# Designed miniproteins, single chains, continued (2): the designs that were tried, part 10

Each design is a single chain, and the fold is of that chain. pLDDT is the mean over its residues in the fold that is shown.

## One batch from the design tools (miniprotein)

Design m4322
Fold by ESMFold2-Fast:
Structure m4322 (fold): chain A 89 residues (1-89)
Amino acid sequence: SAAERAREEALALLEEQRPLLREDVDLARLLELDEVARNFSPERVLAFIQEHRGQLSVLEARAIEAMLRGDYAALAEVMSQLYPLLEAA
């Protein structure tokens, strides 16, 4: 399916970016990630990774991987670390 192809491509692109992952988090990118998480689809995740290639933080990559794997416990834990940054803005 289109969703399965998008998921596979998203995981491959995320792995390609692992050596480039940053420590810093960007508020505008966090707002986009929150929207992607709330309206999850593999196609939206793929588009997010493509748009922010070379700019993702370690925490954002962890959230994306959790979403793609359906690991909602890991996603909730990562988002709990990211959420205070959204509130501080």
Scores: mean pLDDT 80

Design m4323
Fold by ESMFold2-Fast:
Structure m4323 (fold): chain A 70 residues (1-70)
Amino acid sequence: KLEEVIEEVVKFAKEKAPTMSREELELEVRLKSVELVLEAFPDASSEERLKLSEEVAEAAIKAVEEILKK
């Protein structure tokens, strides 16, 4: 399930990348990661959801950096 959340954030970032700066994209990815983790893990503790959102954001940023390098 976490992998699915990461993939959704990556798709979001790919759609947004051509319309904004890298700095704005990183902020949007972090915000989207928090949003989707809250939706995917509503019964998890606040601490666990924060940790998961950070992990998702980091994974998604690494994935989209390969797109931004081109």
Scores: mean pLDDT 76

Design m4324
Fold by ESMFold2-Fast:
Structure m4324 (fold): chain A 90 residues (1-90)
Amino acid sequence: SPLEKAIKKVREIIEMLKNGNKDKEELEKKIKELEEALGEVLEELQRQGKIDTLKKIAELYHRFVQALEDENYEEAIRYLEELLKELEKA
């Protein structure tokens, strides 16, 4: 399912960032796969009327992207861990 794929990709990205960003190309590929899976998750949440969950997931992903662009890896990990908790509840 898109949800299971998103959860898997979030976990993989957290592990890469915690171990140091060793492969930027691999990280970019995982982020693209996460974005594709999250797009499908957000569409399903909208169909279910889970708008508060949708907004929270979208906001956490946005904050993660901003933290990555700022090279603030500790903050990026924190937002991904919060995103993971929200996805596991969905």
Scores: mean pLDDT 86

Design m4325
Fold by ESMFold2-Fast:
Structure m4325 (fold): chain A 72 residues (1-72)
Amino acid sequence: SREELKEKIKEILEKYNLPTDDDTVDRILDVIEANKGDLEKLKEALREFLKLLNVDEEKIDKIVEELVELVS
């Protein structure tokens, strides 16, 4: 469900000490839903969003992998 996926996204963000507010979580969920059919575009969109949150490049790749696994 959308709510279950939203809670899993929050857990990943909390793990990496990132914002867990509804706006941030909903934005990530929207990116995932919009790019579900194209794994490379999904990864690119998630990387760009995480860069806006000033996340280290090394951590970005790990977070992207964990988020992608939620929808694979």
Scores: mean pLDDT 83

Design m4326
Fold by ESMFold2-Fast:
Structure m4326 (fold): chain A 75 residues (1-75)
Amino acid sequence: MLDQAKKKAQQAMTDTTMQADLSDPEGGAKKAGEAAKKAALDSGVSQEQADRIGKQSYDQARQDLDLSRQLQARG
């Protein structure tokens, strides 16, 4: 189910970003996007839907990590 796939992908993204190295926000975001895509595929959604979920998760993780990185640079 797409809704459950999105929820599982969101958890995978969050878990990955929590363990991400703030010195490499791009690498962290890529790992989060891949983890979310894998979680969505494992939930039975189509490759197309998983690709969209992965990209959305990558974009979200990138923003979260970039913000955290910027705050670290200031404080």
Scores: mean pLDDT 77

Design m4327
Fold by ESMFold2-Fast:
Structure m4327 (fold): chain A 69 residues (1-69)
Amino acid sequence: MAAEAAEDAAVAGAAGNAALARRYAEKSFQHSPLAGEGAERAAEAAESGDAERAVEMAKITGQAALQAK
């Protein structure tokens, strides 16, 4: 599910694993472009070392994906 992939991206980003976060972001795009965009921004924040922003972006995206029906 898009929301689950976005959450996985947030967890990977918070752990500092930008490559894994990007992989989950791509997976999120397959379920929802909206969730994928947020997850991709979370991966970018993780690459810059901004774990707080990465988690926040992915969490917002996950919520949006669940509500976008």
Scores: mean pLDDT 64

Design m4328
Fold by ESMFold2-Fast:
Structure m4328 (fold): chain A 81 residues (1-81)
Amino acid sequence: SMKHEEIRKLAREAGATDEQIDLLLSYDWSDEEFELVKEAIENGRLDKLIGGLRQARSLYDSGVLSQEEADELRRKYIEQT
């Protein structure tokens, strides 16, 4: 999609690894979330964003958080990063 193409370009220009880019592209971002992700990358907060996304996914995969709780935590990291 166009959003995924733009995220890939911005993240790569910011020095993201292929693994970090794949993580970002694994999400189906809303228009609102997409703008926040772009802002985080452009403002040098990529590592904080990736760390937060990995934490939310890890807590979901381990069964600590439900899908809904993991989605809320993910959104919080996008908004606060």
Scores: mean pLDDT 82

Design m4329
Fold by ESMFold2-Fast:
Structure m4329 (fold): chain A 83 residues (1-83)
Amino acid sequence: SMAEQQRLQQLRQQLNQAARDTEEALRRALEVDRETTFRLSSESLAQIRATVEQTRSSGEAEQISALTQGLQALRERLLELAK
């Protein structure tokens, strides 16, 4: 349906925004502590990939939502390092 297509587009826009916000937080954290930031990012990305893989049999919306939530959680941890 058109409503389903609009929902998926909205979720993709939210994902793109989360990715941009996380990338900005990553840049800030790298300026403060590069070694800890690389380790944290590697661990968090592995966890995000595992979560997305678990939702692979689910609809695309659930996979996009899982990825968005994972990126938002990573962003919060990166901003904590940047303090």
Scores: mean pLDDT 85

Design m4330
Fold by ESMFold2-Fast:
Structure m4330 (fold): chain A 65 residues (1-65)
Amino acid sequence: MLSIRRLRGLALLEDLVLSGEAEVEEKDGAIVVYVRNLSPEGRELLEEAKEAFAEAGVKVEVYEV
């Protein structure tokens, strides 16, 4: 069952993917985010997504490409 917080985190990451600033993968129950040269707006979205996932008990890993 997905919590509302997890769904919120996924929605924020979707906006980041649509802007071309990130790619998202699920690996061993963790959310993996690949980012390249984040805009200030993209950085704020990523931090909000990380907080939402942390509240949902989901591990997030971020890699710069």
Scores: mean pLDDT 79

Design m4331
Fold by ESMFold2-Fast:
Structure m4331 (fold): chain A 92 residues (1-92)
Amino acid sequence: AVPTPEQVLAELRRLLDDAAAGRITPKQAAYSIALTLFLYPQHADEIIGLLREFARRHPDLARQIAEELEKLKDVFPSPAIEPAIEVLRREA
């Protein structure tokens, strides 16, 4: 079965908490975000909403993640990756 939006968001929240705590790098966080958007495009709106809330709380880290996401556009092509980059840059 396809994971629910709640399951995908719970996993991504843990990842973002790890990034905020310095347990993972912005590059590692960006890779997981890009992969999640690639695997679950049906949950893109919910993922982008979570990234917007993260960017408001951690603006400098959100910008670093956005720079790393820019480098992953061709690795994990998704129509949601450009909106995710924009949210991480503008809401920061």
Scores: mean pLDDT 84

Design m4332
Fold by ESMFold2-Fast:
Formats: structure tokens, sequence, C-alpha cells
Structure m4332 (fold): chain A 83 residues (1-83)
């Protein structure tokens, strides 16, 4: 379960970094904006590492409880639409 949560985080971080890299390329001529985006990229990586460490410290029971809650919320929306 930890592996699945980390995989989801890694995928989300990859998408964010991809968007940041696109904006860096788009704003190549604006050195101050590129610097700000590079700082944002570094902070995003640091934040992801911290979250990953937190997930590693959580028990399988705590991770399972979080996953169960997400599943429950999804089921609720399906029930509302299906009546």
Amino acid sequence: LKEKKIEILDKQVEEILKEIDRQIEENRDNKSRVLALEITRALTLAWAEQIKETIEKLSDEEIAKLSDKFGEMESEWVRISAK
C-alpha cells in the first residue's frame, strides 16, 4: 500500500515538474522568471521528498484507512448520480 501511494505521489510530482519545465522553456528570455521557476522546481522536489518520508513513517493501518476513505468518497458520488 505504501508503494502505491508513493507511485501516485511520484506521478503527480512528475506532472508538476513537466509543467514547470514547459514554463521555463516558454519564458527562456526572462531570466528572473526562469530563476523563480527553477526555485519552485527545487522546492517541489524537496516537498515531495518530505511527503514521501511521512508516508514511509505511517503504519500500513493508517495508509489503509486513508485509502478506504478515498474509496468511500468516490462511492458516495456514484450513489448520488445513480440514486
Scores: mean pLDDT 70

Design m4333
Fold by ESMFold2-Fast:
Structure m4333 (fold): chain A 75 residues (1-75)
Amino acid sequence: LQVGDRVQLSTSGGSVATGVVTSVDDTSITIQVTDATGPIIKKGETVTVTILERTDDEVFGTALGVGAVVRRLSG
């Protein structure tokens, strides 16, 4: 997972969001959400991140339980 990757987020609360990775740190990633359905993603929810498109040619699925940061463009 790296900056520029397009990802889909799904949460234990039933939210689904699509966005682009804007920052990656050792303990967290920041994703700018471009589209979202379902309830608002809340802090502390388990988030599964699926890589839809990478800036590199290789694609690997990843799961983030803790440290994921979701940034929304508007509300």
Scores: mean pLDDT 61

Design m4334
Fold by ESMFold2-Fast:
Structure m4334 (fold): chain A 64 residues (1-64)
Amino acid sequence: SLEERIAELQAEAERNLAKVKETIREHYKDLPEEEIDELIAMAERGVQTYLRDKIAELEREAAA
């Protein structure tokens, strides 16, 4: 169903975001905590935008 596809997409995006956050902390471990938090916030915003657009696309495709 559309609802199941959206749930799967959200779960996958959450897993990918977690990996990105770990990568940011590993690559930028010597940066101040404030700077690391900024990079993570940017990654979170990017994922939120991607999900919003992709869900809208799926909903449009499912429309009669």
Scores: mean pLDDT 84

Design m4335
Fold by ESMFold2-Fast:
Structure m4335 (fold): chain A 94 residues (1-94)
Amino acid sequence: MSKEEQIALAEERLNAIAQEAGRLLKTKSLDEVKEEVRRRLEEFVSQLPEELRAAARELLDETFARLDAAKSKEELEQVLLGFLTRVMDLMHRA
C-alpha cells in the first residue's frame, strides 16, 4: 500500500470513529461514549504501521487525558478532531 493510500485509509477510519461517536452521543451518556471512543482509538493505533505506533501512542495518551477532562459533547468532539489533525500531521511527516 502506498503512503498516500495509508494516509487516506487512516483519515477514513478516524472520520468513521468521529461520526459514530456523534451518533452515539444522541442516545448514550457522555461516559459510555468516552469508553467506546477509547476502545476504537486504541484499535486504530494498534493497526497503524509499526514505525508510527510509538508516536501515535504518545498522541493517544495525551488525547485520553483530554477525553477524561471533557465535560460536554462539544468538548468530546473537539478532542476527537484534535487527535485526527495530529495523527494526519504525523502520517504526512513520516
Scores: mean pLDDT 83

Design m4336
Fold by ESMFold2-Fast:
Structure m4336 (fold): chain A 77 residues (1-77)
Amino acid sequence: SKKAVILTLGANKDKVEEELNDPNVVEVYYFFNVPNDLVEKAKALGKKVTYIPGVSSKDITNKEIELKAKGYEVVVL
């Protein structure tokens, strides 16, 4: 099963590390102000990393709905 992670401003570093080490996590999405070290770690682990241009919680919710509709298990951190 494919899993996607959405990183938000409140992302807990330990929880992010846990999810990024899951081999089922294949895509990572992030917003502005997410710590760059978490984004770089996702890239270093070979995840497909995509920036989401957006400024509101609505943008996060819309991406989660989109990914779930595509059959992904989604984790918002």
Scores: mean pLDDT 83

Design m4337
Fold by ESMFold2-Fast:
Structure m4337 (fold): chain A 59 residues (1-59)
Amino acid sequence: SSKRQLALQVGLEVYDALMPKYPPVVAGNASNLATQLVLEGKSPEEAKEEAFKYAEEQV
């Protein structure tokens, strides 16, 4: 579905943004969180904001 493809793309964008600054496990968990939030109906912008906040709270 188009929603599933969008969710995966948002997750990849989060992973790419976080990988230079965070450990792979944190970047991966944040990516998965962003994907799940989009699937649950959050906008890409809201999902990214929550995923980035999650990553900041892990360090």
Scores: mean pLDDT 87

Design m4338
Fold by ESMFold2-Fast:
Structure m4338 (fold): chain A 62 residues (1-62)
Amino acid sequence: SAYDLLEGKIGGGPLLGSSASRIQALFDAGVSLDEMLNNVSIPGLSKNDIRTGYEILAEVYG
């Protein structure tokens, strides 16, 4: 599933639930990828990790 990919790819290992929840909350709120990359910082995640998480969520829900 897309969540299995998210857990396996972000942060170089399994994604901690709080980090996954933060990306999903921003996606659900309608925050764009560009807004996430430029205006948001999530502890433990790089900008590349945020992009990967957004793309997975967009594939599942978009």
Scores: mean pLDDT 66

Design m4339
Fold by ESMFold2-Fast:
Structure m4339 (fold): chain A 95 residues (1-95)
Amino acid sequence: SLEEERKKVLEELDELGKRFGEAIQAKDAKKALEVVEEIEKVVTEFAKKIGDEELLEETKKFVKEVKEAIEAGDFEKAAEIFLKWGQKFASKLLS
């Protein structure tokens, strides 16, 4: 069911969010970028499955902005971008 699928995506993103936080705290750019790529894959596949073009575009923008922050060594900005996007995504899934 779509409800079981949403629950699975939220659980996967919770785990990925924890891994992202650990990478940011360690200032490990390589690990942070790897986690961002995993998040992009999970969310992009879900967005395509439900036909949400807006979510697909928002996710692409998030990935670009967060990667730019990580590559610049601005881990604080990367964390802020991640938190803001995560809140929007969770709100949209629970609506």
Scores: mean pLDDT 84

Design m4340
Fold by ESMFold2-Fast:
Structure m4340 (fold): chain A 103 residues (1-103)
Amino acid sequence: MEEVEKLKAELDRILKEIENTLDPTKFSELLQKAIEIMKKLPDDLRKEYLTKLEKAVENALIKQADKRAEQLGLTPEERERLLNSAKELAKVIVDQIKKALEK
């Protein structure tokens, strides 16, 4: 359907924005928008986009963590700990998204 193709195009744009954002507020706004669009997709496409969203979220949080480490002047050891925390946070966020989509 033309409507589904428009939703896919919008979601692809949002996922790219999520992956490249360094602003935590914008990240949260983009995540919420992505979830709302995904709820409108058929179940098969939703599963495909969930995989893409998982990668976009992980990449975004790693970039945000790296920027924060630079801003705070963290040591290499502190930076490594922050990056590991970002990866764990990505898992938590993805699990919450999966629960939100279960409805």
Scores: mean pLDDT 81

Design m4341
Fold by ESMFold2-Fast:
Structure m4341 (fold): chain A 70 residues (1-70)
Amino acid sequence: SSMFEKLLEQLEKSVYSLATEIYKLKEEDAKKVAEIAREEFEKNKDKPTIEAVLKAMEAAKKKIKEILEK
């Protein structure tokens, strides 16, 4: 639905901004983080929106940590 697509786009933009502006990741790495958040959100599209967002944020956080631990 249109609402789901808008939430997904906002989530991707927020995660990308977090990765680049707060964590200072390279654009390539920030795009990978946003992609992982998107994939996790889409996997949970049949769940309550809050649960889908939380799972996507957990996946993004894990990826950010993996990149920073290099």
Scores: mean pLDDT 84

Design m4342
Fold by ESMFold2-Fast:
Structure m4342 (fold): chain A 77 residues (1-77)
Amino acid sequence: EVARKLVEMIKEGKPLSELKKVAKGYEALAERTYGEYKKLKEAGGSVNEEELIKEVEEAIKYYEENRETLELSELSE
């Protein structure tokens, strides 16, 4: 699963460029996941990896389920 792989790669210290390659078509989600992980770590909070994985999976599913609607709103109106 892409979400779990992205989180594992961040834990291994892989650069964002590697995450983007794994998340082809979802590069924005890779960037968001990377940023959220870093923010949580920097804030001194413990990162709940399972929670983060679920959030990314939900975002991917939501995007795929509502892709036409999301693309219309992002292409602007």
Scores: mean pLDDT 67

Design m4343
Fold by ESMFold2-Fast:
Structure m4343 (fold): chain A 112 residues (1-112)
Amino acid sequence: MELLEKLKEVAKEAVDAKEAGDYDKYQEYLKKGVELAEEIAKANEEELEEALERAKEEIKKAEEALKEGNKKEAEEHLLVAELIAYALKLAGREEEANEILKKVIEIKNKLA
């Protein structure tokens, strides 16, 4: 799904802006990420399964980045997973979305 690759780009831009202290750009990229998530929520069941698997993959990548001490890369992967979870919740897949969000919160607590 091309929308998933766009989410990855947007997440990277958002985290780059936040790290640079540009919170106005951070907010702009978060808004763009939410808009992409709303588009993903309209996808068919097969594409939503692809999005769920991508979110699980992004969580694993965030854990590996954190283990390597790369907090910025971990935050980028977590933001992708969080935006996919939002899309799944909008699509009525709330239990799966909540499982992803729980994992995102657990890893974010380790980043702090």
Scores: mean pLDDT 88

Design m4344
Fold by ESMFold2-Fast:
Structure m4344 (fold): chain A 62 residues (1-62)
Amino acid sequence: ISPAARRAALAAAINLKNHGQEDLLPTALKTLATHYGVSEEALREALEEGRPELEAAAAELA
């Protein structure tokens, strides 16, 4: 997937976690997948690969 799509998925995941709305992540990924013309599965894989970045950002905000 594009770097922009990956970055958007990571940003959405961090934002939802900070607001206690992690249950909305599947809906957010579906919206982003449609917007960037990629699959939800590709975005989920990007989030797993970006887990160290996600955890670091979440820890900074916690």
Scores: mean pLDDT 74

Design m4345
Fold by ESMFold2-Fast:
Structure m4345 (fold): chain A 99 residues (1-99)
Amino acid sequence: SELETEIQESLALMGVSIMMSSKSNFEKLSSEELRKEVDFLEKLVEYSPLLAKLGRTDVIRDGSEASRELARAAESKGDFETAERARELSRRLEEIARE
């Protein structure tokens, strides 16, 4: 449990990185880059129960909001499959955050 601080810090840095990249650059992302972003968010969902126990609910909430904005960007480019996946991720992250 003493070394869990390193894990918490790594997860926090990952969350910040996602927020910084997505918040300013959604419209500039290609379809391939949007797909990579969805892949990152899927990993965040898998780690969400651990993040909640570590008190990092803020990262989960940030991921949910990033997912919504990603869905809008994907729709603007006609990538409906990526948009659908992003919407599902947003809803799942919201459910976890409400827990």
Scores: mean pLDDT 72

Design m4346
Fold by ESMFold2-Fast:
Structure m4346 (fold): chain A 72 residues (1-72)
Amino acid sequence: MKYIGKRLIDVLAEEYGIPKELLEPFRDRRIELFGENGSLVVDLDAIVTPELLEKLKELGKFTGFRVLGPAE
């Protein structure tokens, strides 16, 4: 509930302790979030919905992320 309605970039900044300024250059990029049960590709600027939150829970414990996106 706490994160629903917030932008994913804001939630990830809080979880990883990364300043938003470091994530902002990648806001137009997709990221791949890695968890114990697989991975999920999301847009950094996406709004956290109940559906997205359930997908994040299904990933299990977060193990990392990488920045994706089309080539420039």
Scores: mean pLDDT 70

Design m4347
Fold by ESMFold2-Fast:
Structure m4347 (fold): chain A 76 residues (1-76)
Amino acid sequence: SMDEERAREAGILAAIFTAKKALEEGKEKYSGEFKSGDISTKAVYDRKKGATAETTVRGTTVSVFLPTEEIEKLLE
């Protein structure tokens, strides 16, 4: 559905943003909550694991996980 696609995209962006903020601040762990209209995302980064983001758009919830190794490649 369109809501699932919106949720997945928002989750991926939030996961990457949260990891980037952790790296910029020299932290091994970082978390954030992001709200934009009907989109709500909770993202957590742990350098030993990766970034997890759970996004809800209306009644649709999508979870994404990006391993630390993949995030580090994206930020190079």
Scores: mean pLDDT 85

Design m4348
Fold by ESMFold2-Fast:
Structure m4348 (fold): chain A 86 residues (1-86)
Amino acid sequence: MEFSEKAKEYAEKAAKKVGEAMEAIEKAKAGEMKPEEAKKKALEALDEAEKYAEKAISELPEEYQEEYRKGVKEFLEKLRKLAEEV
């Protein structure tokens, strides 16, 4: 399967936003950021990651979209839970 250029771009943007969320959580655990600030940054970044992931999924053949959408939602909800536990 070859992803379209747009699917790759959106997937890269989603991955970057997941990275920003994880960084905020790690900084809070290290005491480098207040928990409330880290939660806000992580949750906002995860919301943007979901939007980009959905755009990437929309570029896939229809037969794969539902499977990937479900997996992405489950993954992001797990990260949101980690952010809430900071």
Scores: mean pLDDT 83

Design m4349
Fold by ESMFold2-Fast:
Structure m4349 (fold): chain A 80 residues (1-80)
Amino acid sequence: IAKAIYEQLQAWLAEHSSLPDAEKAQLAAQLLREILRQLGLDDLVALIDEMDALKAAGTLTPEQIAALAARLAALRAQAA
């Protein structure tokens, strides 16, 4: 399952290589959220949304980034 997600994301990014990096990142994030929802991985979507909210609030510290990265890695391992 995880391999198929990465293959689809890589193909999509290659197709949209002419877009600015910021715009590509936004569209890739939207596509990733939709794929994760379709797979029932709502916990990953919630984690990404939490990270974005902390960043927007200016409260995203290196310790919080490390904690979020560890949670994401654990969820990814469970999904593999």
Scores: mean pLDDT 63

Design m4350
Fold by ESMFold2-Fast:
Structure m4350 (fold): chain A 86 residues (1-86)
Amino acid sequence: MIELSAEAKIAASDGLPPVSEEELLRAARETLETLRRNNENGVRLRVEDGELVVSETLEEYIGLEREEINSKNNEYLRVRALSPRP
């Protein structure tokens, strides 16, 4: 089961910690790298909530202009950005 830091997840939802788009982009990149490693099937549809197209770039993966998928992607990316390890 994929586990994220509970505090980071809650903080992202509340918007308490200071997170910039730069950190969201880094989280997106790290997430995309992880998805590439696990998704050797060549199908990345599931990482887009199972409806959106395959992400090949960070911009597409972030889904800044996507209607519903954007909300879920942003939630995951925010949690990732809030829990980076030094």
Scores: mean pLDDT 45

Design m4351
Fold by ESMFold2-Fast:
Structure m4351 (fold): chain A 62 residues (1-62)
Amino acid sequence: SAAEAAARALGEAVGGRGLASERDGLVYVGVIGPDGRLAVGIGPTAEEAAAGARRSMEVLGL
């Protein structure tokens, strides 16, 4: 899915892992950094969820 592709790309960019899920009309994009910190984005679309994950990553310094 687009969410899985975005999560994978974000995870690779930080030397960690990306994961995504879709449930009840919401998209979840998670990025786990190499130190185990988790950045999460949630939205009605893969694009919005990925944007949220990127914002969370920025705040965490990932």
Scores: mean pLDDT 84

Design m4352
Fold by ESMFold2-Fast:
Structure m4352 (fold): chain A 89 residues (1-89)
Amino acid sequence: PLVKVVVLTITFRGPAEAVRRAAEELAERHPAARVEYAGDTGTVVHELEVTSPAAAQAEVDAIGHAALEIARREGVEEVDFAVEERLRA
């Protein structure tokens, strides 16, 4: 059977130190998260298995809320969110 997966990508932009601090703090909340850095950007990727649409949405909302709070505190200038649904065998 195919498993539905939600991929949430959060990109922080701004001063390199602020971006690194924000990405590190967000990644610490979810050890399975993947982090990539490129110049003034830091990208944190979360993959969530959808056992319940409501539970998956709540988790996406929680991660998004945390990202915005961290960004404001650390002095990140821009936060971008991308959500993609995939099927995994």
Scores: mean pLDDT 82

Design m4353
Fold by ESMFold2-Fast:
Structure m4353 (fold): chain A 71 residues (1-71)
Amino acid sequence: ATITWTQDGEPVVLEEGDTQVVLVPLKLSAAAPADTVADVTIEVAGKPPVTVSVPIAAGATSAVAAALLPK
């Protein structure tokens, strides 16, 4: 079975100098069967796509992907 990821709410954008931190809440279709790492690609209009590795504990049903994007 394939576990799918959906955005669970609006992204939170935090500004720090010349960088934006984008936090994307994610919901899993099922609980993680073991400790794992998901690669999540974050795409924002006008900025290059960023792939981030998100650590997920066994039994988790949610995660947050965080990316640093230039302003």
Scores: mean pLDDT 73

Design m4354
Fold by ESMFold2-Fast:
Structure m4354 (fold): chain A 55 residues (1-55)
Amino acid sequence: SLEEKIKKIEENYKKQLENVKRLSKNADPDYVKQLIDEIKKRFENLKKKLEEEAK
């Protein structure tokens, strides 16, 4: 259950990153890095919440 939930959010996370990189290839690289960093932090927080619930 926990591992399945983590897999799903990781899969969505990777797809979001690939979409941002693909769509933003011609955008300002500094701005793209900021967006990617925010997405990473959101998913890290989701993982930590799920792991804390499993304790």
Scores: mean pLDDT 79

Design m4355
Fold by ESMFold2-Fast:
Structure m4355 (fold): chain A 83 residues (1-83)
Amino acid sequence: SMEKIQEYVKQANEALKKGDFETAIAYLEEALRLLEKEHPGTVRSLRKVIDRARNSKSEENKKARLTSVLLALGSIANVDVEL
């Protein structure tokens, strides 16, 4: 459901604004799971970005990578992302 993807994107945005990277990743992964059937290539690419975020030694790089995933999903789901 697109509405469910929009909800997960909004929840990921709020978690990311609070610096809660684990919660943000969990919501981004749920949004990606719902998109996988229709957009498998995009999901594969964004999951690689999340993997790089998880392995980032810098919180700033982790935030930047997760923000890029959030912006991509926000664009697909037509949700305004607050940075």
Scores: mean pLDDT 88

Design m4356
Fold by ESMFold2-Fast:
Structure m4356 (fold): chain A 63 residues (1-63)
Amino acid sequence: RDPQDRVDRDISNIQDQLVNNTDSNIRNMVRNGSSPYLLLSQQYLRQGNLDLSQVYRQRSQLS
């Protein structure tokens, strides 16, 4: 589906950026072993992109 390629690319990008991420909540979620979809959901929610936040949140609940 349309967002799947975006999700795969975003997962790779967010993992590369985690060491430089200023959001302590995102860093803690990674260290806790949280789903990358949940991390993307939190990132987009903080950016005010509610549509992408909801998409990734649903992905994290399904996987």
Scores: mean pLDDT 63

Design m4357
Fold by ESMFold2-Fast:
Structure m4357 (fold): chain A 98 residues (1-98)
Amino acid sequence: SLLEKLEEALERAEEISEKVSELAKKQKDPVEAARLMMLAAGLVTNLRIAIEALKRGTLTDQLIQDAIVDAEDLKAYLKEHMPELVPEVEEIIELLRE
């Protein structure tokens, strides 16, 4: 179901956010660490908004698109800074496109 896909996407996004937070503690550039943490947190927030909207019967295509845009932005940043997390973000994008 769409709810199960959104909940799986949220769980994956939360795991990425936790990994990013741990890696940020070891990063020499605190500004890049903060940007990456903000991108991951944004994706988590928009997925939570989409799930809440779905439960209330107010989900729009725009809310799904906002989450996809956040995931693509996070993917682009991770490709340069933490490429090992890119496949996990691609799974989120795939779940949201289905």
Scores: mean pLDDT 84

